# Designs tried in a protein design run: designed miniproteins, single chains, continued (2). Part 65

Each design is a single chain, and the fold is of that chain. pLDDT is the mean over its residues in the fold that is shown.

## One batch from the design tools (miniprotein)

Design m6234
Fold by ESMFold2-Fast:
Structure m6234 (fold): chain A 90 residues (1-90)
Amino acid sequence: MEKKVIETRKMTLDEAGEYARKVVEDLKKEVGATPDSKIEVKVEYDPETGAARVTFTVTAPDGSKATAELLIENPGDEVTLTLLKKKIEK
């Protein structure tokens, strides 16, 4: 199963952190995550703009994976957060 979701919101940096936590919890529910599930976070910065691309991957013991990609632009007190991708692989 593969689902692409695109959402863009303006928010504070603290609200962006809360949004990211909710995204991870959603990915955990999508794959039926257990305490033994692997959670990986990859952060890439654009050195010219300071934009951050954050990729979350949750891998369940059965090999199911859920991935979400966030783009955080203008990484000051107010940011533009875009959910670029949400993918579930069984």
Scores: mean pLDDT 74

Design m6235
Fold by ESMFold2-Fast:
Structure m6235 (fold): chain A 90 residues (1-90)
Amino acid sequence: SAEKRALLLEAGERMARKLKELGAKDGIQAGVKTMMRRHAREGASPEEILKDARNLAINIQSTDPKVGKKAAEEVIRIAEETAARIRAVE
């Protein structure tokens, strides 16, 4: 749906902004936006969004241990909020 697509694109922008605030590398910021744009195109389920967010969180922690834990927590938090909002509109 158009509402689901808008929520996923908004989540990608929110993730990227929060990651930038935490000092995450540009590649990590671009990665979350790419993931959420893909989910928006494919109409991903809440479960798929959460699974991919958890996998990305593991990769962030491995790549940047200084900010990775906080960055991972923010990605998971925004993904969980977005999944709940999608369930509420479907």
Scores: mean pLDDT 82

Design m6236
Fold by ESMFold2-Fast:
Structure m6236 (fold): chain A 92 residues (1-92)
Amino acid sequence: LDKVRELLDQLVNLIESGSDNEELAKVVRQLGELLGLSKETIDELVKKMKEANSLQEIIWILGELQAHTRDLGFKTEVALTIQRISRLQQSL
């Protein structure tokens, strides 16, 4: 889980710094690979991240990552990250 937390923190930091969607997509790919998702699912989520125009779309992508795993620790870390991003959306 330490690598998952590190990647989720990196994702939030990239969002807060206004980094481009290519950097966000790299983190999404790494998260999908750590979860053992199929290449097809990872490629679809990466494409959606590259095309994302809102924090709500990023939240949706994280929800899809969460839905594809049964790891309760990962599900919890993703849920906390969704809450952090939702707070950013409310503050902007």
Scores: mean pLDDT 81

Design m6237
Fold by ESMFold2-Fast:
Structure m6237 (fold): chain A 64 residues (1-64)
Amino acid sequence: SSPVSQLVAAALLAIGARIEGTDAEFPAIVELLVEAGVPREVAEEAARYGLEGGSVIKKVDELL
């Protein structure tokens, strides 16, 4: 599988948790991504971007 597609999925999950009005902290977002089957390294990167609220969606779209 493509590492990019895994990062995209992880980033969308992190954004979902943030945007839903849940003030989820970095560790909680990482746990959500790992539960979804995302590798820890990818989950950490995606969670960091997800906390920027919406930024990762645009960056991910630029990667595609």
Scores: mean pLDDT 61

Design m6238
Fold by ESMFold2-Fast:
Structure m6238 (fold): chain A 72 residues (1-72)
Amino acid sequence: ADRYAARGDAAARAGDYLRAAVYYSEALNQEPDNLRIRANYYRALGAAAEAAGRHDVAAEYFAQADKLLSTL
């Protein structure tokens, strides 16, 4: 398993969503076609935007993640 995806999951669980997004971005550089990592990346960005009070931006990222997961 990709160590960056696992680190992203750990960071997201700790509530560090910006760090999670960075790790998922690195995982996507290694596996660019991995839709699950890409969905987790958008979810992390959405959660980070929500934490920053950017609810409209968060909604767009969550919608992108849901769209990717609907293709699985």
Scores: mean pLDDT 83

Design m6239
Fold by ESMFold2-Fast:
Structure m6239 (fold): chain A 66 residues (1-66)
Amino acid sequence: MTKEFVISSQADIDAVVAELRSLGVPDDRIAAARRGLLIALDHAQRQGVRVVVEIEGDLITIRFER
């Protein structure tokens, strides 16, 4: 089942991290994902766009949208 998260704050990143933990993703991989999402959020805020994260099984996709 596909889950979509719109990332506008660190609280939204925490929601994605909680989902990854519920799926059994290892802590080191979660730490890397959190770092990547923090960078993506900073970039998106500077560019005036949104970060969208889709989780579908083992596939994680990060997109930037207006």
Scores: mean pLDDT 79

Design m6240
Fold by ESMFold2-Fast:
Structure m6240 (fold): chain A 87 residues (1-87)
Amino acid sequence: SAAAALAELEKGLRDALLATATRLYLENTPEVKEEIEKEWEEVLKLLRELGVSEEALKELEKKYEEIKKEIETNKELLEEILEKMKK
């Protein structure tokens, strides 16, 4: 069905986007992080217009937020470790 095909596509898009976001946040590039967040909001709006369910969109947003927070927490710890290794 069309709905099932859309759900499968959303799964692939979610996984790809989360992988990209993870790499970008680990690189600590603030300008790129801002661009990705803006593009993510535009993607969500486009998916709504294409008829993707609000439940699926909320799940994608929650997963993205969770990954983002986890990376930010680890990023701060990694920066502290790098400072110690610098010496």
Scores: mean pLDDT 66

Design m6241
Fold by ESMFold2-Fast:
Structure m6241 (fold): chain A 70 residues (1-70)
Amino acid sequence: SAEEVLKTLNEMVQTIQSIAKDIVENGTPEQIKKAEKVLKDGLKKLKKSPMTPEAIKEIHNETVAKLNSI
């Protein structure tokens, strides 16, 4: 449902904002640049994906894993 999609997107945004804030506050300039690229690539992938909770969760999990590897 549209409500499930919106809820999943909101949870994704909150989690990614938390991780991004930590990288910006505690990371090196190179780590910040890598995080920016990961976020940009993730957003581009999300815009091209079907708007299902499953597709959103897959992109979210990939984005979080990439951010955590920085």
Scores: mean pLDDT 81

Design m6242
Fold by ESMFold2-Fast:
Structure m6242 (fold): chain A 84 residues (1-84)
Amino acid sequence: KFLKVPLPPEAVPQLRFLLTLLLGREPSEAELQAFYNLLVSVNNGSTEITQETLDRLIEVADKDGDGRISREEFEALLAEALAT
């Protein structure tokens, strides 16, 4: 289950940059909110984003269990977060 947590304004530039790299395009505001909800959810509700948070996000998104995330796998996870 993904948590719903308000996106802090100070995190927007960093999250927008990361999500743009992951998607290969500029994200919508809703996608930024969903991405933040994903990060907080994989971090057990903590709003501190660390390397371990990113590693857990990859584990959740990695449908094949190969320890890597494709753009397609990430977009699928982001779509699921948007639906939550």
Scores: mean pLDDT 70

Design m6243
Fold by ESMFold2-Fast:
Structure m6243 (fold): chain A 78 residues (1-78)
Amino acid sequence: SNVDKFKELVDRVKDMDPDQFFKQAEEIIKKMSLDELKEVSDYLRKKESELDPFSREHLTIGILDGMIRLKIWALEKS
């Protein structure tokens, strides 16, 4: 599922170059439904709480959460 692919990608955030991470995230996100986006948004909030707030990984997850929240907002208008 797209949710499983997204969660696996997020779990690898420390092991990936940010450019490659965002490229893969964007490809998954554009195929996701509103319900799937809400589920992964909850997962991202949990993951962010487990990361060092001064790490690059924390910043990367924060940016990704912003992208997901914008897409949820756009889809809820439809």
Scores: mean pLDDT 84

Design m6244
Fold by ESMFold2-Fast:
Structure m6244 (fold): chain A 101 residues (1-101)
Amino acid sequence: LVAAADALLAAGNALLAANDYASAAQLYLAAAKLYLAAGDLASAVAALAKATAAAHASGAISAAQHAAAKTLLLQALAALAAGDAATAAALLKQAMALLAA
């Protein structure tokens, strides 16, 4: 799972360099989902942060949705720092839902 997520993250970085923000956002989101499934919540946060930024740059999400996603990601990082993996995972799923709408 982590190796597959790392490959998707690298592919997303290549698309971002090519200014294909929409495709980069999709690959970063897929990487974040695989990191979450693997229990690598820190990598899931990092991949999802890249996904939300790319989605906003592509126009797929509003500035308000981007701000909401950033708030959820900060709360997920705080939950991880407190050792609350269940709360962190739930917050990551909420942030992912903002990219799916």
Scores: mean pLDDT 83

Design m6245
Fold by ESMFold2-Fast:
Structure m6245 (fold): chain A 69 residues (1-69)
Amino acid sequence: AMEEQLEALAKSLVEAYESGSEAHRQHLESQIEKDKQALEEALESGDEKEAAIKAAQVKGIEEALQLRE
């Protein structure tokens, strides 16, 4: 019946959302750590342009993590 199809679709969407949200959060957490390390390296090397880019990326990821929770 159509109702069974809607329930299956809803369950699939919830599972995809939870799986995607969890995997995406883990990816963002991994990426922010890498970007923080790259920011530190750029600051040590005196690459102000790279440091500014990495700082902006870190801020963007922090905001994204805050919005997805």
Scores: mean pLDDT 71

Design m6246
Fold by ESMFold2-Fast:
Structure m6246 (fold): chain A 78 residues (1-78)
Amino acid sequence: MLSASQEALFKYIATRLGSRMNEEQRKKLLEMIKNKASVKELLEFAVNELKMNERELAELRRALRDYPEALAALDTLE
């Protein structure tokens, strides 16, 4: 099963960033979830492949405020 932080981050990416994902990126995200990708790997996907800007990262930090694992991983990405 996914952790609460992994589940919250997956839902955020799917619902908020879904419109900017192409078919290959959607397939990669689903494969990452099937392979139990870490919170850090999911965040690296969102930042590096989906090109989240500083404003979007601030909104993500607010959305993940109740998920300390995700916040800690986000702080390592700078």
Scores: mean pLDDT 78

Design m6247
Fold by ESMFold2-Fast:
Structure m6247 (fold): chain A 95 residues (1-95)
Amino acid sequence: MKISKEEYEKLEKEAREEAEKAVKEGKVKELKLKAEVDIGIAQIQLYLFPEGEKARKAIKTIVYSYLVLAYVYEKEGKLEEAKKYREKALEFVEE
């Protein structure tokens, strides 16, 4: 199951804005932890419900949280980690 390029672009914009806000407010560590927790919960949800509305919501959460981590690592100068999380997010996007 994959999300559209249009949905991806919207999530990318929102994730970038959330990461920039966290950097400005000094809440990067809290945002990283939240994103990692959200990914874990969403992966469990996707395993239990691999199809339908619950699966779609889980995938959107996974993509958004990977993009949040990518932007956070980019702001920290960790470009290899940022690239890794962007590539993970793109695995859920339609060609």
Scores: mean pLDDT 87

Design m6248
Fold by ESMFold2-Fast:
Formats: structure tokens, C-alpha cells, sequence
Structure m6248 (fold): chain A 73 residues (1-73)
């Protein structure tokens, strides 16, 4: 769990506490938790993402989904 939260935080550029809050809020919906965190990551950039940044955000979303799936057992 914590490893996935840390990696999601690093890839999304969001605090670990924020990532954890969304996972706790949506334990039964990995896609919603990941989508909301991706949206926040993009908003905080205040500009369009380049291709490298989009790849990092996609990897971050995958780690969020893995963390939620472990929580939902």
C-alpha cells in the first residue's frame, strides 16, 4: 500500500497525504480515485502537459488504482 501511494505521489506531483485521502474516500472505485487525482495533478501544473509529463501522470494513475484495489479487499 504505502509503496504504491509513494510512487503515485512522485509521478502525479501531489503530496502523499492527498493521494491517501482520495484512496480512503473511494475504496470501491479505483478509476474514480485515479481520475480525480490526475485532474488535481493537471490543475496544479496550470499549463498543458508535455508527452513526458502525460506518461508520468498515467503511471501515477496506475499506482493509485493498485493502492485502491488493495484497500478494497
Amino acid sequence: MEEYIKKASEYLGLPEEEVRRFIERYPDNPGLAAGLLVTESVRRKGRPLDDEERERVFKGANYVMKAVSLKNK
Scores: mean pLDDT 77

Design m6249
Fold by ESMFold2-Fast:
Structure m6249 (fold): chain A 89 residues (1-89)
Amino acid sequence: SMEDVENLALRFLLDIEDGRITTEEEVRAAVDELVAAMRASGLSPEEQREFLRLFIKALEQLRSKETDPRKAALLDLAIELLEEEIRRI
């Protein structure tokens, strides 16, 4: 469902902020889980694009406030991976 996808996105944001996700491998795994859940949820291509655009915007807002260069790099990676995913829809 859309709610399940939104919950995964919120968990990802909190895991980055709280330092539970600290590696590029963990970011890739979390993005892959989110994308798989989104594709399995029965969301239309338009709903998928809208969700990903909103999530990218949230990540960009978090990135603009991030002073830790390691966390900043993880957020930049997540944004790049999600932008690539929009191009595939």
Scores: mean pLDDT 87

Design m6250
Fold by ESMFold2-Fast:
Structure m6250 (fold): chain A 71 residues (1-71)
Amino acid sequence: SLSPEQLEAEILATFAAMYLHLAKRLYEQGKVEEAKEMYEKAIDLYRQAVALGHPEAEELLKEAEEFLKKL
C-alpha cells in the first residue's frame, strides 16, 4: 500500500499531467499565452511531486520545462 506521502505525490503528478495535456492542446490551437500558464502550473505541481519522492516526476518535470522553453 502507498504511504500518505506517496498518495499525495501521485495526486500532484496526476494533476500536473492534466495541466500538461491541456497546455499541449492550447498550444496546438495557437493559444500560446494560455498554454504557457498551464505549463507553469504543471511544472509547479511536478516540483511538489518530486519533493515528495515520486519516482517518475523528475523526468516529467524536465520534459515540461523543455516544452515551456521552446514556446
Scores: mean pLDDT 85

Design m6251
Fold by ESMFold2-Fast:
Structure m6251 (fold): chain A 93 residues (1-93)
Amino acid sequence: SLLLEKGKQLLEEGKYEEAILVFNELIEKSSNLKEKLKAMLYKSVALKELGKVEEAEEIDKEAQELAIKEGLTDEFEEASIESILLEHKLKQK
């Protein structure tokens, strides 16, 4: 997804609030549940970088509940690992 790539690039540039806006658009407008899960988890990374830990935990929970409801738990695990690796990469500056 071009929006996922754009949001991820904004995260890597430290533009966390702009990344959140892109991920919010994707979450609202995408019909692709796997793409929504990734956007939710990347939004959580941005929220953590902004110190909004409680909001990040709420989005992580919402993503997990969506994955369980839709039978996408494997996709959730993959996206979760990717988001953890991205968070680690951002802290290695």
Scores: mean pLDDT 86

Design m6252
Fold by ESMFold2-Fast:
Structure m6252 (fold): chain A 88 residues (1-88)
Amino acid sequence: IETLDKLVSTLTVSPNSGPRYNGMEGAELGAREARELGVPAHFIVTTTSSLAEPYAREIAERLRELGAEVTVVPHGNADATKAALKKA
């Protein structure tokens, strides 16, 4: 897609959500596709609770292994997510 110079996406991780609810499968697919297309990918990962930090770390590590840049924002409710997205 000629107009897509960069992929930016957000994920919100919660302690009671399975990986599907956190968009992990979609994020991994997006990172792989972006890499295949030569498009830079940046993911912003937020959490609703400190209990979700292990999931956020696992997701971030997996996305970085796929060649994406990842910004992790702990306890990043909507306001923190918006701030991180503006910096991306």
Scores: mean pLDDT 66

Design m6253
Fold by ESMFold2-Fast:
Structure m6253 (fold): chain A 66 residues (1-66)
Amino acid sequence: MAADIKVERLDADTILLTSKDGETLRITVRDGAVVDVEVTNPFIDALSKKPLEAEKLLAAMRAHHA
């Protein structure tokens, strides 16, 4: 499970995740679905092939600040 990740909504459709090591994952969301992912780490790029994991992480982080 991803812990120690900072979540920021940059605009209506874009969410930025920053890890404790400074790696970033930028996710574009439309109609409640993840449509694009930009990463600085190839491992996270591979993980982005599992959209369910990314969606769960985003939902958990949004709930934390709801």
Scores: mean pLDDT 60

Design m6254
Fold by ESMFold2-Fast:
Structure m6254 (fold): chain A 73 residues (1-73)
Amino acid sequence: SLLEKAQRIGILWGEAIKYAREGDMEKALQYLEEAVKELREMLRKTASASDEQIEAYIKQVEERMKEILKKLQ
């Protein structure tokens, strides 16, 4: 379900934040990559947008999330 996917994304992002705060940026980025993958799959199934538009949006979100993780170190 969409709720289960949203919960999974939240859990993965929470793990990314946890590892970033602990100084383990390699693990933080791995969890971010998994969260982004789940988000991409969710958007492709639910968004009324082209694959190109979805990928452009995902890149913007991923870069913002990376900057948040860097600031938590």
Scores: mean pLDDT 86

Design m6255
Fold by ESMFold2-Fast:
Structure m6255 (fold): chain A 81 residues (1-81)
Amino acid sequence: SQADQLEQGLLDAIRQLKEAIKKMKEEKEKGDAIGYTAWAIRAIGSAFQMRLLLQQADKLGITLPARAEALALMAEVGIPA
């Protein structure tokens, strides 16, 4: 269903954002500013993807199970809900 596809997309974006945040911390500990910036760009991209999926779900009247987790993670990269 459309709801299942949106939820799967949201879970994939959540996974990507969590990985990017973890990698940003690792690169910061290594002192690799270039690596940190590359993962920060990926984190922002994943957060925007999550925002798009949540907006699409809202327009369709679908409440995604992962919505609350997605909003919390987006806040970590400074992307408004």
Scores: mean pLDDT 86

Design m6256
Fold by ESMFold2-Fast:
Structure m6256 (fold): chain A 81 residues (1-81)
Amino acid sequence: SGMDKKQREQQAKIMRNQINGIEITLKIAKKHADQTTKDGEKKIDVIKAQIKHQLQIMLDKAKKLGLDDIAKMVDDLLKNL
């Protein structure tokens, strides 16, 4: 039905917006790549680990919804972390 397709399009739009936010966060994190946590870990590595977890959840969701374009975008980001 048309509503199923529109719901899928709405989910794709939401996920594209989330992907854009992740890309912005990674760009900001790269500017602070020299910073470390109190435990001596690079802040960028902590942020990448958090983003990786989020992207894995998003990839599963995109695959379940048949959002192949979104799934590819998420998979590409995961490979480039």
Scores: mean pLDDT 83

Design m6257
Fold by ESMFold2-Fast:
Structure m6257 (fold): chain A 87 residues (1-87)
Amino acid sequence: MTKEELLEDFEQYEREFDAYAQRVRDELSPLVDESLIDRALETLRRGIELLKREVEEGKAQPELPAVEAELRALLAEIQAQIDAAKA
């Protein structure tokens, strides 16, 4: 995979993000708090921006590990709410 191919994929993810976010909200809103969904989606968007910058600059972004940890925590909370709703 080339740098140009990765950047094109990131641009496509950015263009499709709002549609993806709306689908996630529509699917999860009956089971999960909307504020938690919105926080996870914003953290994901920030992560994509940092990954794109890492590819463009050719160096590790110091914020990326913290954003990844935040996203993992938010996804765990979402999963816990889904599991509780199904119990």
Scores: mean pLDDT 80

Design m6258
Fold by ESMFold2-Fast:
Structure m6258 (fold): chain A 60 residues (1-60)
Amino acid sequence: SPEERIRKRIEEAKKLPPVEGLKLASQAITEARRHGLPVELLKEAYDAAVEFAKKLVEEQ
């Protein structure tokens, strides 16, 4: 399902370096919008992207 694919992309993103994680999270957001998924799922994907951005500033 699109929801399962989004969750998998977010999970895979967490295994990657922050830059690559942000790219994958961005792809998840794009796919969620394309499929008209609930705003709650979109917010989860955006929250993940924000955490990667914080890691980039704090660790890089």
Scores: mean pLDDT 76

Design m6259
Fold by ESMFold2-Fast:
Structure m6259 (fold): chain A 89 residues (1-89)
Amino acid sequence: DELREKLELEKTEENTIVKMPIGNAEELIELNRVLNELEPGAVVVTMGLSDEFVKEAMQLGAKLVLASGAPLSKEEQEKILEEVKKLLS
């Protein structure tokens, strides 16, 4: 699967951080879906996503964080957070 091969995983004591160049919200949602199959609690984070969204997702029990090379609009950030909440149940 192309998305899995593009993932660069970095582990910390609490989280796994994934870095990849993502250009849109659809790619981030799909990547989060794939990552959730590998490790439950996956979260999608793009460069330019606010620390507040990251903190909220981690408080929901997220153990995986993804980073992209492109900032998202506020509306796209809110859509990503809603999809993250669905995946974390």
Scores: mean pLDDT 53

Design m6260
Fold by ESMFold2-Fast:
Structure m6260 (fold): chain A 74 residues (1-74)
Amino acid sequence: MIEEERKELEKAIELLEKALEGEISKDEAVNQIKKLAEESNSPYLKELAEFAEKNSLEKALQSGREMLKVLESM
């Protein structure tokens, strides 16, 4: 359901924010998002995790926020 997808994406965004603030490592945030993606079978979370692994935290956070806007408009 869209509500569950939104909550999981918000959780992924929070993990990226914590990594950006230095509370957790980028690798730890990416691994946690990968686990969320696997558990929910979410294409958004899988895409976000892969993007975050290869890009800066700032770009990953912006990507996650744009994904959230798309889900909120559906």
Scores: mean pLDDT 81

Design m6261
Fold by ESMFold2-Fast:
Structure m6261 (fold): chain A 93 residues (1-93)
Amino acid sequence: MIKPATVTMDDVAEGQQPTSTLTVNSEALPEVVIVFERVAEERQILDSEVVTVNKNETITFTSPRVLQKGEQVVSRAYGIDGTLLGEATLTAV
């Protein structure tokens, strides 16, 4: 099953900023919230952006925060209604 949107992140090293890429596989999405969250017992949002994405469009969002070695972050894309559209998880090497 193909989700309506796909989120990807390339591998990053310690001291580098993670970049999330959102690709829309269906209709244009109204406002989409892209967030970087820390993978921990308590959910922590590190950074977020609100964007409108057209069908077959790709949007990239780069966190202003650099990662430490072994730090795990997840990028999630939500519709404005809170529906999870896609996610990707990254561990800094």
Scores: mean pLDDT 69

Design m6262
Fold by ESMFold2-Fast:
Structure m6262 (fold): chain A 110 residues (1-110)
Amino acid sequence: MEIEEFVRKFADELRKLAEELRKVAETSPNPEAQELLRQGADILEAAAEVLERFKEIPLPVAATMLRSAADALTQLAEEARRLGDPKGSEVLRKGAEVLRQAADFLEAAA
């Protein structure tokens, strides 16, 4: 029950960040930045699905998947900044931080 509540909160936060990235992408004048931000949103949604399936995936494996997603978002954040989208870069970095927090939680629960 307790772990399910935390997993739900993290998954909800990741989905909200994905929605924010899609909105930022809509306002970006650079098509390359738009595609990159949508890629980040897809990664956040996939990570939320991993969290929602925590009963089907061993916790250490789920944590590793979330850390890999966080690393991918960090790379996308650096590229978004280089393409002149500081708002998209900020949201991507926040997503990476949430993913690392979720991974730390799952590792502690394992």
Scores: mean pLDDT 85

Design m6263
Fold by ESMFold2-Fast:
Structure m6263 (fold): chain A 78 residues (1-78)
Amino acid sequence: MRREWRLRSDMSEETIRRLAEKWARQARVGVTVEEAERVLRELRDNGADGVRVRQDGGELVLDFPEDVADRIVARSER
């Protein structure tokens, strides 16, 4: 069963850190916690359009559009 919600612009730094830790652990791409935090802060500050946060079987998963995923991977190389 799938449950989804959007990232919110009012998310605290603690919430971002927790989401980043879960995302880094569950991501299909090699993303560090620090990189995940940076991306989540950018999305929070600019709105979270195109990003879905879902809970599947008690696990937190972040879904990105294909182009956003590519940008995250590219940034991790810098």
Scores: mean pLDDT 57

Design m6264
Fold by ESMFold2-Fast:
Structure m6264 (fold): chain A 85 residues (1-85)
Amino acid sequence: SEKEEAREKLKKLLEEAKKALEEIKKLIAEGKLSREDLLQLKQVLQGALEKAKELAKKAEDKELLEEFEKVVSEALALIDEALAS
């Protein structure tokens, strides 16, 4: 069903977001991200969040969306901290 397909896509997007968060933490700690890279990552993460919201509506899965929002919020906070430095 479209609902199950949306849930599966949202789960995959969440796994990708968790991996991206760990990579962002590593790259920031190593000083490997430029200001331009940080701004591009912020835009990519905001786009992923909007996609996750649409998938969550179709999947009717609030818990997966909340977990996704938590991961993205953590990543955005790290990026904003790095940009402020």
Scores: mean pLDDT 88

Design m6265
Fold by ESMFold2-Fast:
Structure m6265 (fold): chain A 90 residues (1-90)
Amino acid sequence: ADALLDALSAQLRALHEKLKADEELRRELAEEIEKAMDEEEKKLLEELLELAYKELEERGENSEEKKEEARIEILIQLGLQRAMAALLAA
């Protein structure tokens, strides 16, 4: 029973859903996350962006706007994962 992990996951999911509704906050948070990234996180971001852009091309949705939305979403997801890892390591 990992009730604490389940509760933290639920809170991070709720935060992510709230961030989806607030485009300005999402952009600001994504920018802050990117500035705080180390070299390993930047490499992971590049790999995830490559996969996301291929998926957008496959769907015929490879506009700059769609690519920017994908980038922001990936940055927020990486930031949330980092927050979860930090909380679990404490």
Scores: mean pLDDT 75

Design m6266
Fold by ESMFold2-Fast:
Structure m6266 (fold): chain A 58 residues (1-58)
Amino acid sequence: SSLALLEKAFNGSASLYPLNAAQQAQVKQTLLLALKAQPKSEEELQPYTLAVIQQVLA
């Protein structure tokens, strides 16, 4: 279920940003570690995913 939420949040945001394969992997790893540390809802994951993408692109 956590992986399904991660893929949904990532796919919804990643299509809007030009991420290469290494950046995509970094975003997914960051999201996975965050979900393991503390459960998040879909509503919490969406803005968090955008923040992670912004950090990876900076």
Scores: mean pLDDT 77

Design m6267
Fold by ESMFold2-Fast:
Structure m6267 (fold): chain A 80 residues (1-80)
Amino acid sequence: EEAEKKRREEEAKEIMKLSGEIYEPIKEFIEKGRLEDARKLADFIEELVEKAPKARSYEETIALLEKIKKEVEKKAKELE
């Protein structure tokens, strides 16, 4: 039981870390004063999350987040 809870906490931390990395380009745009580009990227992330298929496992969740991160990085480069 306790080991299972710690496993889920570790998985949640990894998910939070990847989620944070997805928002890194927004932070960079904000730092550069590019607030409109930051908002466009935030809206794009929200759309990707809404359209994402439901993950049934931790591995699928990580793969989905990595895919979203890659799409976000591509969009950020387009806004450059």
Scores: mean pLDDT 79

Design m6268
Fold by ESMFold2-Fast:
Structure m6268 (fold): chain A 92 residues (1-92)
Amino acid sequence: MKSSINVIIRAPDVDLARRAGRIASDRLRSQGFDVSLRLDDDRRQAIISIIADNLIQGILGARLARQALRDSGFQIQSSFDPDRQQFIIDLL
């Protein structure tokens, strides 16, 4: 049974959310993670669902997504909600 963790990227505008979501999902895919990307233009969010063999692998994927955004010059704040299996990244 696969575990799922959602990375929710929140941005001040929809174009930033879209760009950040693509950067993070591309990095995850390059490292062999199974991911899907959804965009919520009304909320200015990119939602990346990481499908992993276990919770630890999912968390490693979420941390890699965060690092990809930092490497790309985004200023970010992040938090993790283990009960909802959600990793939230706010673009500043």
Scores: mean pLDDT 83

